Designed miniproteins, single chains, continued (5). Designs and how they scored, part 108

Each design is a single chain, and the fold is of that chain. pLDDT is the mean over its residues in the fold that is shown.

## One batch from the design tools (miniprotein)

Design m19999
Fold by ESMFold2-Fast:
Structure m19999 (fold): chain A 66 residues (1-66)
Amino acid sequence: LEAQREAALRIGEAFRRARQLVADGKMTPEQAAEWLAGEARRAAPDARVSIVETPDGPQVVVEFPA
């Protein structure tokens, strides 16, 4: 649980940064999703990380193992 909590905090920080960069026009949503997915994989190497295309843009999904 501590490992998941630590990973969630790091992913949350990366998510906030990615949203800010996209809002400021410094990254495209696609670049932000790729960067965020990479950060999620580094924070939680045992989790399944995928990028899902939606009408509102790509979204990063992180699935922790049971």
Scores: mean pLDDT 76

Design m20000
Fold by ESMFold2-Fast:
Structure m20000 (fold): chain A 60 residues (1-60)
Amino acid sequence: MFYKAIEDIPKYTENQLELKKGDLVELVEELDEETWKVRSLKTGEEGLVDKKYLEEVEGV
């Protein structure tokens, strides 16, 4: 499943993924109610993101 960052997400810790608004990510794993492990489609890097900053991308 693919998601889009709805705003710029800065990297605060080494395990977080830095994203810019509009960056596409693939869900790797749901870790808890707030935090997802995702992979950037732009860079291939994996990291943790707060799911509230992600919007599901509909395939059309």
Scores: mean pLDDT 79

